# Designed miniproteins, single chains, continued (4), part 96

Each design is a single chain, and the fold is of that chain. pLDDT is the mean over its residues in the fold that is shown.

## One batch from the design tools (miniprotein)

Design m15324
Fold by ESMFold2-Fast:
Structure m15324 (fold): chain A 93 residues (1-93)
Amino acid sequence: SSMAAAARRQAQRDRLLAQLDARVQDVLTNSLSNNLRAIQSRYQRWRDIIDQVVAAGGSRDMVDGFVLLDQGRSDDAMRLMAAGIRQVQAARA
């Protein structure tokens, strides 16, 4: 049903955003106070991009990829982001 499909999309979005929010809070809690504002500004930009990805039917792998990219784990980040992009493309086909 259309209601079940809408509920599944909302639950998926909520889970991806909750995963991102938990990771952002962990980084902020463990950050040096003198760098807190810069980290908050960086993550706000990533949140805006991720909200667009999730609205487009994006996957958990893309969210995880953005978090890993911020951690400097570029190879792992690119792998997960590529997987997430393929999932979005498949969902739109």
Scores: mean pLDDT 64

Design m15325
Fold by ESMFold2-Fast:
Structure m15325 (fold): chain A 79 residues (1-79)
Amino acid sequence: SAALEESKRLMIESLRRLAEEEPELAELYRRAVEAAEAGDGKAAREALTEAGELIEKRTGKVTLAVAYSLEGVALEIAI
């Protein structure tokens, strides 16, 4: 539906913004965008999980909030 299409678009926009804000993780965020645009929700989730794990390893506490925020935007993309 239009609501699911809009949620997917918002998720992709968020991922693109994160790729610009965090160049060190840009490849993982871009992989997630490409997977989401291709309809591969599993690959998109895997890339986001990898990005979250790297951030957590470096900062210790920001990963869950970032990953949760992105998944909140991507709620119900038929995964």
Scores: mean pLDDT 62

Design m15326
Fold by ESMFold2-Fast:
Structure m15326 (fold): chain A 80 residues (1-80)
Amino acid sequence: SKKEEILKFLREAGADERVIRAVEKAPDANHAIGTAEYHLLREKRADLLRKLAEFAKEMGLITDEQYENLLKLAEEIERE
């Protein structure tokens, strides 16, 4: 499933086990992306937010606008 591909991506990218466990509880792929975004923002993982944005866009799970917003959020973390 798309959710399993998201989980595999997060594990391979080096996401924290806390993030992985939260994403596993998501009911579908769209909620999994939103959960990952929330936790990666909270943990200030700009590197993983960029990778998540690229992965989610390639998977067709987010719009171009959502992709650009995720990249902007990652840039804001890196500038703090």
Scores: mean pLDDT 85

Design m15327
Fold by ESMFold2-Fast:
Structure m15327 (fold): chain A 77 residues (1-77)
Amino acid sequence: MTKEEIEERRKRLEELAQRHQARNDEFKSLYDKYKAELKEKYPELSDEEITRMAGRKAFEELLKREEDLKSQLEKLS
């Protein structure tokens, strides 16, 4: 392998790592937001139930945001 091929692979791995970290940070922010909202809306639910519901809502919102970004990119193409 050439030095250029090694550098290109390193750059791609760094970009993937940065993208993965950004996605994790976004999920955590959404999770914390929905957990707080669910505690206020459903005070009768256990902390475990609220945690499960918050996780599902955060994941659904993350998927919707990814779909919205794809739609915006398609309009630019």
Scores: mean pLDDT 76

Design m15328
Fold by ESMFold2-Fast:
Structure m15328 (fold): chain A 70 residues (1-70)
Amino acid sequence: HMEEQVERLVKAAKNAIDMAEKALERGHTELARKYVEAAKKLIDQALKLNPDHPEALELRARVDEVEARL
């Protein structure tokens, strides 16, 4: 089901963003950058399947904020 696929991508992206934020708090900038790139790819895939997914759009804004701190 497409909804199940989108939900899995969204959950994975949320986890990657959480990991990026934790890595930044610990001063691991390169690790944080890798998690940001992973989250961006997952969000892009989710939005290709459902461009209006509210949670995916929120996560895109959140990952952009994390990337701005790199």
Scores: mean pLDDT 86

Design m15329
Fold by ESMFold2-Fast:
Structure m15329 (fold): chain A 66 residues (1-66)
Amino acid sequence: GAEDTLIDLLKKRADSDGVVTGGHLVEALKELGVSEKDATDLVKKHVDSDGSVTKAGLEAAITLLK
């Protein structure tokens, strides 16, 4: 489903340590047909102080794709 596709895209874009940044999530969501504005707005609300996507942010992205 869309959840598995998003996770695979994020793994492809993650750095060598497996860290997913807000920018990686925006680009993955755009590849799945989400507008840049909607992807950016979601990510801005759900990144930690290091710019990494939170678990809540990933869950919100999966919900947006349903």
Scores: mean pLDDT 74

Design m15330
Fold by ESMFold2-Fast:
Structure m15330 (fold): chain A 62 residues (1-62)
Amino acid sequence: MAEIEAHAREADAAFEAGDYATAIEHLRRGIEAVRRSDLPQEVRDALIARFEGARARLEELL
């Protein structure tokens, strides 16, 4: 969780700074961290869906 939370915080900071490319990169790394985690599959699926949704919305702004 700490690695996933770190990527989420960095994505939020980049978004606030208007650096959408960096925010997207942190969301991608967050997804990878979720995929490697030992969280229950249902929790991993939910987190991946949320991060991918956020990434897609940010990509529309590029």
Scores: mean pLDDT 81

Design m15331
Fold by ESMFold2-Fast:
Structure m15331 (fold): chain A 93 residues (1-93)
Amino acid sequence: IASALKKAIERALEAIEAGDEFELEIAIAMVRMVKGVLLSFKKSLSEEAQKKVEELAKAIDEFVKAAEAKDLEKAKKYGEKVIELAKELEELL
């Protein structure tokens, strides 16, 4: 999970810096796909892990909003938060 999100976020940040709108759209779609998968399994997780999925989903939404606005600084900030929350979720199983 964390590895997939990290790769998608790095790809999005590189696309913003390069002005590559097509690559940015693909990277955002990848991040949204991971969010969808996490939400689909949320109810099968512990109460603590469910709360982490909710926090991670909100951080993903903020990242996507910043990336769509091509705000590199905010995208980096929210991207780091997404990766941290994904690692915390993996520790919860």
Scores: mean pLDDT 83

Design m15332
Fold by ESMFold2-Fast:
Structure m15332 (fold): chain A 56 residues (1-56)
Amino acid sequence: LSEEEYEKLKEIVKKEGLSGNKKVLGYYLHATGLYGSGFIDEETSKKLLLKGYDLL
């Protein structure tokens, strides 16, 4: 998974307002370890993951 592509995807999903995709996005972000690489801050990662679960 490309880091840049994932960032764009997240923004698109937010605009689209997809319900099913939110859970997948949160899980993927954590699995890929984007925050570990320094692409996304831990704070941002947690917010996304929590929001995905909440919208579930």
Scores: mean pLDDT 54

Design m15333
Fold by ESMFold2-Fast:
Structure m15333 (fold): chain A 82 residues (1-82)
Amino acid sequence: SIEEKLKEVEERVLSVVPEEKREEVRKLFKELREALKNGDFAAAVLKAGEIVGILYEEGLTDEGEEVFLRLAEILKEAEEKS
């Protein structure tokens, strides 16, 4: 399911970011889920971009690319099922 995929991506991001960024990451994933639930795909794309941006700012470039591709796939699947 989309929620299972989002949970796996969230756990992956939380495993690699510094402790100080974990709460911000959790908030962004909460906002991403809310945007998807409301059918606000523009907001969902922006929240996904903010999550990936945190990884790049922390120098986690390979993880950022991985997470970007995984979130893009999830967002595409969510839009197609709506």
Scores: mean pLDDT 87

Design m15334
Fold by ESMFold2-Fast:
Structure m15334 (fold): chain A 81 residues (1-81)
Amino acid sequence: SEKEKAYKEIYGATGSLEEIRERVRRALEEARRNGLADFSEAQLEAYLEAVELLIESRITGSLSEEELRELLAAKAAEAAA
């Protein structure tokens, strides 16, 4: 719940928690297009971890949108392996 509030705060002006999930989902789908496996429980956990990393990157201003998508795709690939 606290995480959800933080997500909404960070993306409140430009999006919602659903938009953040959508970004992660698209990154995972892009990883699937590269021939990776379908999502599993482990992949879902990696997905959530990637979302938290995405939020932290936004707070610190470390990554651009493109860099975030690449990172999320890499995380999904790691989970699928």
Scores: mean pLDDT 55

Design m15335
Fold by ESMFold2-Fast:
Structure m15335 (fold): chain A 101 residues (1-101)
Amino acid sequence: SMEEIRKKVEELLKKAKESKSFYERFQNLAEAGKLAVESGDRELVQMVLDAIDEFILETKDPSEEFRLLMLKHLVEKAAGIPTKSYAEKRKEYEELAKKLL
């Protein structure tokens, strides 16, 4: 049922938060994302995207941030959610760099 799928996504996101390593966290997030996309439920997809954004904000490792951002973009694309173009993302990065340098 849809309710069982939602519960499994929530359990996977909880496991991601409780994960002892980045690898375990990433695997749980990726599985949650795949299940949410396959469900066709946009609310579940958004729940996964919000969890990825939380981990992006919490990480201090640029490699982890890059991997999480790639997962986010992959989930958005697979779900058919409109995302910022590469040019727009690059422009935002350049604008941020100007403020930090």
Scores: mean pLDDT 80

Design m15336
Fold by ESMFold2-Fast:
Structure m15336 (fold): chain A 83 residues (1-83)
Amino acid sequence: SMEIQQLQRRIDQLDADIQSVDDAIASLRKDMDRKLAAEDDPKKAEQLKAFYDTLIGFFESVRSNLRDRREELERRIRSLQQR
């Protein structure tokens, strides 16, 4: 049905958004590792780690929210297919 096709397009967009968030998390982890390896001051290293941990945690929460929304759309498609 047209409704199922519209929901599938929304899932496809969410899959793209999830991939973008995963790429951002991977990039942040690599940047954190590089900066921590270059930082000789333990206090600055702790501040850098806290900053990146907070930012990565934010993106992990965004990823979790997008996955929940994707699961809701999949449930809606299954419900429509049972009609």
Scores: mean pLDDT 90

Design m15337
Fold by ESMFold2-Fast:
Structure m15337 (fold): chain A 78 residues (1-78)
Amino acid sequence: LTERERRILELLVLNRGEASLAQIAEALGVSQSTVSRHIRRINARYPGLVTRTPTGYRVNVELYLELEVEELAEIVLK
């Protein structure tokens, strides 16, 4: 994950798994279209990790935790 992609996922997790496009854009200091592009890239790599809702975006917390454990194992344990 890129640093920006990781920040989006962290924001969603800290915000109980969901945040509006505007909240994410404001927190990252970028445009809403930039956030949408990052979410498309996240989902291209990890389909279903982030889903669109009528109010914004939701992260699949189970998949996120699995990815964090997998990344730790790859970098630190291998």
Scores: mean pLDDT 76

Design m15338
Fold by ESMFold2-Fast:
Structure m15338 (fold): chain A 77 residues (1-77)
Amino acid sequence: MAAFKASLDRFADILETKYGLKEAAEAARKGDIEKAAELLHKNNPSIKVEEFKEVMRRALEAAELAAAGRELYAPAA
């Protein structure tokens, strides 16, 4: 939904501005996270595709929780 699109746009901006990967940024804007992550990993092998996908998933979950209602303090675990 809208939160997912916002996260994709933010991710695309980071890929273009910080990593100089316009091709990866375009893939991210189209919602092709796998392609974007693969291009990022190819340029920077130390960045794992799986870890990058997990970061995106966490951001999406956080956005979904914020949209669902009242904010909560972070759990201490």
Scores: mean pLDDT 64

Design m15339
Fold by ESMFold2-Fast:
Structure m15339 (fold): chain A 74 residues (1-74)
Amino acid sequence: GTPVERQMVLLMAEAGVMEIAYFLGVVSREEYEERLQRLKDQILALLKQHPDLRPSIKQSALITLEAIDEILKE
């Protein structure tokens, strides 16, 4: 993968790691939500800067953003 593709995958992976950390009780709810908001902002910025990202990576990023929005709404 390109450096940009790797960066996007790592941002998506970090959302999953933060979910595990929160459910294991090693981070607070406030830390979890703050980190998800930061990850959302970073993913959105990367999508805007790189419109030519592979469709599969774009789709995965959009699914990750939808999942983050549902968590932050609840």
Scores: mean pLDDT 88

Design m15340
Fold by ESMFold2-Fast:
Structure m15340 (fold): chain A 69 residues (1-69)
Amino acid sequence: NAEKILEEYKKKADEVIAEGKARAQAVMDSLDPETAQAEAQRLLDEANGKANTLISEGKIKAEEVKKKE
């Protein structure tokens, strides 16, 4: 089921983004504002990159399943 594969990868991507946001918030709470903003942005960019990779992988796997059906 291609739809199930897309949903699984979307959930993994959402988890990566949620973890990145939590880590960014912890940095904002513990460091000075200038250092915290730079580090928080880096963590968010990293999480978004990983999430985009997961979504792309899910789409490729879903297309392979569709070709077999």
Scores: mean pLDDT 79

Design m15341
Fold by ESMFold2-Fast:
Structure m15341 (fold): chain A 92 residues (1-92)
Amino acid sequence: ELEKAYKEGYEKGVELAKGVTDDQIKDLYLQAANAAVKAVEAVKKGDLKSAAYYLGLAQGILDALPHAPLIERIVAEVEVDLAEEALKKALE
């Protein structure tokens, strides 16, 4: 089930973002953006379980990180939105 893959990714993303220092926030936003890009690549290959996992991973990182006015946050949010759209469209 795609929901299980998403949840596993989400929980891993939250774990990665727990207890992060300010110096690590930018790197974790970039990791979230990269995970969302991997989700889009997985959709293109028809690997919807991997896509759900990577989308979950990216969202989990974003939800668990302290809100910061960084360009890297905006980039990560945009990449997650694109990945969500790609996965939803693939499920049609």
Scores: mean pLDDT 85

Design m15342
Fold by ESMFold2-Fast:
Structure m15342 (fold): chain A 76 residues (1-76)
Amino acid sequence: PLVHSSNTLEQALANAAKVAGTLPTSFLRRALSHPDVYVRAAAAVMLGDDREALEAALSDPHPAVREAARRRLAEL
């Protein structure tokens, strides 16, 4: 659904974040292999109960991705 009223950039980003929170696990698993480190870190934070994918992210070369995966695993 599209909205025509005063939808600001801030509101659009907030809505996108809500939608991203419901993304399927298969999409998030694929995002863990993205070349951009911030995309991989975001995918690790957004993963639900997929322990196997999060454990794979613990082996990422970038510390930000590893920290995101560790934090997410601690919540499971």
Scores: mean pLDDT 66

Design m15343
Fold by ESMFold2-Fast:
Structure m15343 (fold): chain A 84 residues (1-84)
Amino acid sequence: HHMMHHLNRQIQRQIQDIYDIVRQITDDFNTDIDVNIASVDQYIDYIRSNSDSPQQILDRLTQVRDGMIQSFDRIRQRRQQQRQ
């Protein structure tokens, strides 16, 4: 129904945001995009399989996305400082 549809859409947006972050770091670290995507897919599958509700999946994915953004921003800032 409409509520489940909205929640699933939010989950998919969090997944897309995570993939966008992985694409950006792949370029920054000169790593294999397919390997990075496979690792992220495995972790997303783990969250989906080990969550009791769609809301819990969304909450966990949101935490992962926010954590990745913060961690990679810190790495980028440190790299810029090392170049100066």
Scores: mean pLDDT 73

Design m15344
Fold by ESMFold2-Fast:
Structure m15344 (fold): chain A 87 residues (1-87)
Amino acid sequence: RPSRKEQAVALTRELLASEKNRELAARTILQFAADSRDLEIAKAMVEVMLEGGVPKELILEQARRLAASETDPEKRAFLEEVIEWLE
């Protein structure tokens, strides 16, 4: 069976293929990554977005917007960790 990481990677590729709004796709993928609270899964999902042609600056912008609106302190801290890694 696919691992949780493999499943997250597959879902990221599927969403990038189906969603033509790159900002919405990146935001949705980052929400899934934050919900996982697994930094290695989040990194893999971000790497798939970069491979799929999503600009690093767009991913950073969407991650910052999510962190600013996030009321769960653990999810916010996780998004800040992803931002630090990507910068």
Scores: mean pLDDT 81

Design m15345
Fold by ESMFold2-Fast:
Structure m15345 (fold): chain A 92 residues (1-92)
Amino acid sequence: KDKELIEKGEELKKKGLEAYVEGDYESAKKYFEESIKVLDKADKSNAEALALRAETLDNLSDVYKKLGDDDKAEKYLKQSQEYGDLALKLKS
């Protein structure tokens, strides 16, 4: 059920943000990647899951910038924008 997947995704994103603030970019990356993996199991038209995925992809992009991987940072930023746009269209 999408509600459980969204709650798990939010929990993992929170752990990723906590690691990021502490400067632990490897742990932040792992948590954000697990969050995206969980959210990928949600209904592809669930606007809330898509919005949370977009936010988490933006955070993952920032982690890759900190790790010096600009190519992956750009890739995940583009994916974040795509999922964000989809979420906005579905909410309205």
Scores: mean pLDDT 87

Design m15346
Fold by ESMFold2-Fast:
Structure m15346 (fold): chain A 68 residues (1-68)
Amino acid sequence: TKAEFEKLKKEVLQAVDELAKKFDKKVAQEIKKKSLEVLRQYEKKGDVENAAKEIIAIMKEAVAKALA
């Protein structure tokens, strides 16, 4: 539902803010941009579950590269 996507969007934005405190601004901005694009694409399909999976994968990859 739209409410589920709005809740996921708020959770993503909160997670990005927390990552910005721990890592540099570039990592946080990259995660935010990619995550919001995934949300927009999956919102058209109504698929919250796969949107969440893709966002988690984006966050994990960006954090791993920042720590390498």
Scores: mean pLDDT 77

Design m15347
Fold by ESMFold2-Fast:
Structure m15347 (fold): chain A 60 residues (1-60)
Amino acid sequence: SMIEKQEKRLEETYEKLKKYYKNPNVLKQIDSFYEKMKKTLEEQKQKLEELARRIQELLG
């Protein structure tokens, strides 16, 4: 899934930023943005993936 690739890239970017920044305040801000983006992608991914799976089950 293309969304999974985006989610993977988000995760990698998040970990990279946490590695570069040692300031706890900056890290908390990064965590906040990461959670918001991840939640949005997860909701979109789950909805699309469930629909795709149901269609695939119907077809074969």
Scores: mean pLDDT 79

Design m15348
Fold by ESMFold2-Fast:
Structure m15348 (fold): chain A 81 residues (1-81)
Amino acid sequence: SREEFKKQLEELKELTKSDVSKAREYATRLAKENSDEKWQKLFQDIANILSRIEELKEKDPALAERLRQVLLETLELLIEG
């Protein structure tokens, strides 16, 4: 349901703020468990972005933080839509 998707996005937003690794694991799980192909693809894309943020943490921490902020803004827009 739309309410479940909003709740899942809110949980992803909070995890992305506190623990990017847990956010990635959660997004990956949501992609596998979701019955809607559109939402499966969205959660997989989010998981891929979170994986990239983790890779960049040591190599380019400034870019990692910028991507995290952009993802947080994107999640907020999806929750409000």
Scores: mean pLDDT 86

Design m15349
Fold by ESMFold2-Fast:
Structure m15349 (fold): chain A 95 residues (1-95)
Amino acid sequence: KPPVLRIRAARTGEEVEIDVEEYTAAEIALEIARALGLEVPETPSFEELQEIESVRVRVRLEDGEEVEMTLMDAAIWLKRKAFAEGELRVEVELA
């Protein structure tokens, strides 16, 4: 079974399941942005990507740990953590 990251948007209850072997950190950041209800263009420019990636989010782990960081930093961290743990469930909201 490939390592999987499950992300739940706290306010909407929308859940996204990501195979972290198939998604880059940047692609994970875009999937989180979509789950949070942010407008993500189908073909974002470099500047649009930088703006989305710099959005601040709060990530809550199942153990109750909460961390605030940029969306890109969250994507990098969560991808690494999901690889180490095999399955990771987190809740994300806009900070």
Scores: mean pLDDT 83

Design m15350
Fold by ESMFold2-Fast:
Structure m15350 (fold): chain A 68 residues (1-68)
Amino acid sequence: SRLDNLKQMAERNRKAAEDMRRGAEEERKRAEQGDTGISTAKALFLEIARETSEWMAERLEEQARKLE
């Protein structure tokens, strides 16, 4: 159903956001250990991507709630 599809898409975006959060944390640790420039840039990119995926998940969850 449309409702199930929206819930699945929201969950995928939530999982993607968590993966990006973990990736950003890992890159920050690398920057602290002396791999500064590239790892800092990657961490920033992953933080922005995480925020976007969380935003998408929230919109999909709102759509799913309206169909219930």
Scores: mean pLDDT 85

Design m15351
Fold by ESMFold2-Fast:
Structure m15351 (fold): chain A 82 residues (1-82)
Amino acid sequence: DAFKRQPGAGVVEAAKNLIKKAEEQGNLDLAKKAREALKRYGQATTREEAIAALQTLLDIAKQLGDDESAAILEGELARIEA
């Protein structure tokens, strides 16, 4: 396997799913917000930056009714906050 598994890989997959759902629902503003939050998560150099990006993605998951993505994001928040 040519890819080294990165911490938070499930977060990236959840965020991509949220972007797709928002776009499919025609909510382009929410899709843009999700893309920007995913970018901030990937660029985070501090725990505070990572938590802020994850909280934004979690809010989007809850707005879209995506309980599975919300659970993944809550799990990663709990891991970082521990």
Scores: mean pLDDT 79

Design m15352
Fold by ESMFold2-Fast:
Formats: sequence, C-alpha cells, structure tokens
Structure m15352 (fold): chain A 80 residues (1-80)
Amino acid sequence: MEEKIRKAAEEVVKKFNLPESAKELLEQAVSSWLADNNLSAVTEENKEALTEFLAQWLKLMDIPDEVAKEAAAYLAELLM
C-alpha cells in the first residue's frame, strides 16, 4: 500500500502540475486518513469521503478549488 500511495501521489502532482510539497502532503494525508478510519484500502464505498478530505487539504495549499477537487478525485481513483 505505501508504494501504491507514493506512486499515485507522484502521478497526481505531475498530471496537475502541483508543487513538490503536495506529493508528501498527499502521501501523509492518505495514510493518516486510512489509519484514522481503521481502513487498509481505498474502495468504492470510501472513495468519496477520501476525495473530499484530500480536496480540503489541497485548497489550504493555495490550489484552485476546481483543480483541488479533480486532483483529489484522480488520486482516489488511482488508489482503488
């Protein structure tokens, strides 16, 4: 899972031209969210909740709302 999260975060940062700092933040955010919700994987059932969580963090990094939402959704899809 850790390697999958790292590769997914890297792909998202590259695809949406995000700051390099976003990669580490997304990796930590996904890992923390899974742990806090006692989950081992991203599934169709929990994907939407993860997407909303990630989009909020990206918006706090001065990333436009639309880009934050698309990047978060794409990351969640890559983790399924």
Scores: mean pLDDT 81

Design m15353
Fold by ESMFold2-Fast:
Structure m15353 (fold): chain A 86 residues (1-86)
Amino acid sequence: IESDLLTILSRSNNPLIKKIAEHLLTSLKELSDEELSPKASTLLQQAAELVKKASEESDENIILKLLIEADIQIGLASLVLAVEKV
């Protein structure tokens, strides 16, 4: 997932795509300090697949859609971890 985000950052000149990809890299780094539950791990796997598809896509609107969907999955993984630890 990190290598796919770095690929998107290196290829894109769209400021919104760059900002979202940088945001996703930061969010993933924050989650790297957490022990993942099975549900959170599944959500991160879904996010990784969406980012991989975005790195293979040429249409900026589709790239943006896939990165936003990945952000939602990463956000849900963080919420699941917070709830499951309580």
Scores: mean pLDDT 76

Design m15354
Fold by ESMFold2-Fast:
Formats: C-alpha cells, structure tokens, sequence
Structure m15354 (fold): chain A 67 residues (1-67)
C-alpha cells in the first residue's frame, strides 16, 4: 500500500528506528495527522542536517497517504 511505501521510506532515513516507524504506523492507522506531525517534529529536531530533506519528503508522503 502507499502507506506501507511511505513507512518503508521513513525507516530508510538515518535515525528513524523501528520504534519510530511503529509510532508513525499507529498514527496513520488511526488517521491521526496531528500524531504523525508530533512524531515527525521530534524526529526532525534529532535528525542530522543531511537527513532532513529525506525525512521531510517521507513524512509529507505519509501525511498525504493518510489524509
């Protein structure tokens, strides 16, 4: 599914581990856009500068597929 593709892309981003992917999957399953954005903002604060474009793109894809 498009949601699983977005979650796979997120899991490929440096610093995004299985626990973060599980939290994003749970939020997506509940159509909780605010929950996705909350987790995404936390990840962005911890992400190295070089990982931020890939993280942002994957988070946008997950939000778009959940909405």
Amino acid sequence: SAIEEALAALGAVPGVGPAEVAALRAAADQKDITGIERVGKRLALRAPEEARPALGAALRALVDQTN
Scores: mean pLDDT 82

Design m15355
Fold by ESMFold2-Fast:
Structure m15355 (fold): chain A 85 residues (1-85)
Amino acid sequence: MEKEKLDQEINAGISLISSSVSKLSSEKLKSEGTPENLKASELYEESSRLFEESARAYLEGDTEKGDKLRAQGLDLMRQADKIVS
């Protein structure tokens, strides 16, 4: 229905923004070339993929799968943040 579709589109949009931010962080850290930054870059890249998959799940109407994939993406971002902190 229209309301459910709007909620799906909003959640998908949020996940896509998170994916873009993670991808930019990965590219920036990879350019610096330190071993720690390379490890964090790999985690951000994987996080970006999970957020893209989360967005796809939301657009397909699978809110549970979307939420689970977003949580996994956030966990990887947190791991990357600890490396560069």
Scores: mean pLDDT 83

Design m15356
Fold by ESMFold2-Fast:
Structure m15356 (fold): chain A 58 residues (1-58)
Amino acid sequence: MVELPEDLRARIVAERDATKRAILWELSRNPNATLEDLRAMLEMSLEEQIALARRLAA
């Protein structure tokens, strides 16, 4: 599990799209994901987030 910095946690909580927010929380619990992956995902569209999450789920 990745320990979330306060700034990243705040950004996830502030996400308006509930689906994007759920994907961000899922990624934060993925042992194959890095903090940089999570930061990149915050700037992505929903479609791009789904594509990255699928890649990291393998």
Scores: mean pLDDT 73

Design m15357
Fold by ESMFold2-Fast:
Structure m15357 (fold): chain A 62 residues (1-62)
Amino acid sequence: KTFTATATVLRNAAGEIQGQVTLPDGTTLVGDIVDGKLVNLREGAAPAGWTPLGTVEVEVTV
């Protein structure tokens, strides 16, 4: 199923970027932001050391 969600954009000390979303069912996912989509999804919140930069709207397919 595809959702449109507001992702928190996170960056670590190495300069890596990921997005974090919470789906309507309460599931938290992290993944890579590519062309307005959240891909390479993993369940759970971002680990320690990831700093929020802002938010973007993304499509998430699960």
Scores: mean pLDDT 80

Design m15358
Fold by ESMFold2-Fast:
Parts: C-alpha cells; structure tokens; sequence
Structure m15358 (fold): chain A 76 residues (1-76)
C-alpha cells in the first residue's frame, strides 16, 4: 500500500531520509506532470524505481515538494 501523502515539508524530508537510510536511495530525476510529481530514485544496488506523488492529495504546495526534490538532485 502506498504511504499517505506528506502533510508537511518536514514529513516529506523524514520519509526521504528513512528511504535513504534503509535503501541507500538517491534522487536522479524529478518531473512534474499534470496531477502528479514523478521522482526517479536509485537504490544503493543500482536499481531504479519511481515514486509518484499525487498533487491533489498534498497538504503542502506542489512547488515546495518539487523544490525539495530538485534541491536533492542539484546536490549530486
């Protein structure tokens, strides 16, 4: 079951940090599409997976979520 949408930027960061610590996941691409944000991540073993965030269910702005992931992408 997909996790419920993040309720705050801090919640989003905490979820990402947990994923990073558990899977060694890094953000490799961020794409905004109508009604969703598509984040491509790579695990420590080199496996690519896609995380889809439904923007209609967000309690925070789409721009804040996109900027958060784009900042992570820019650090690499």
Amino acid sequence: EPLPPPTSLENLRARYERTRETLGAEVVDVKEEPGKIVVTMRTADGTLFTSVIDTSKLSISVEEVKAFYEELLAED
Scores: mean pLDDT 72

Design m15359
Fold by ESMFold2-Fast:
Structure m15359 (fold): chain A 83 residues (1-83)
Amino acid sequence: SGSLPTEIEDLDKTVQTYLITVKNLLKNKMYPLAREVVDGAVRLLRDAGAFDQLRTFLSQVKDLAEKYDDPDLAEYAEKAIEE
């Protein structure tokens, strides 16, 4: 629940790794697994208090979901950005 000291560059690398994973899963139509990876990343970033990185991550997940025809994930990401 408390924010831990974390370097921005380390968080950026973590976000990029999750985005690459999600992109590859969506490209291969592995929609349920892509959702689980996104849920894991959201929990990690929220627990770290990295809300700016979380918002950026969710925006990019929404774009990837729309590009690879996963409307359920796109809706999930949009809803998660609001709260």
Scores: mean pLDDT 79

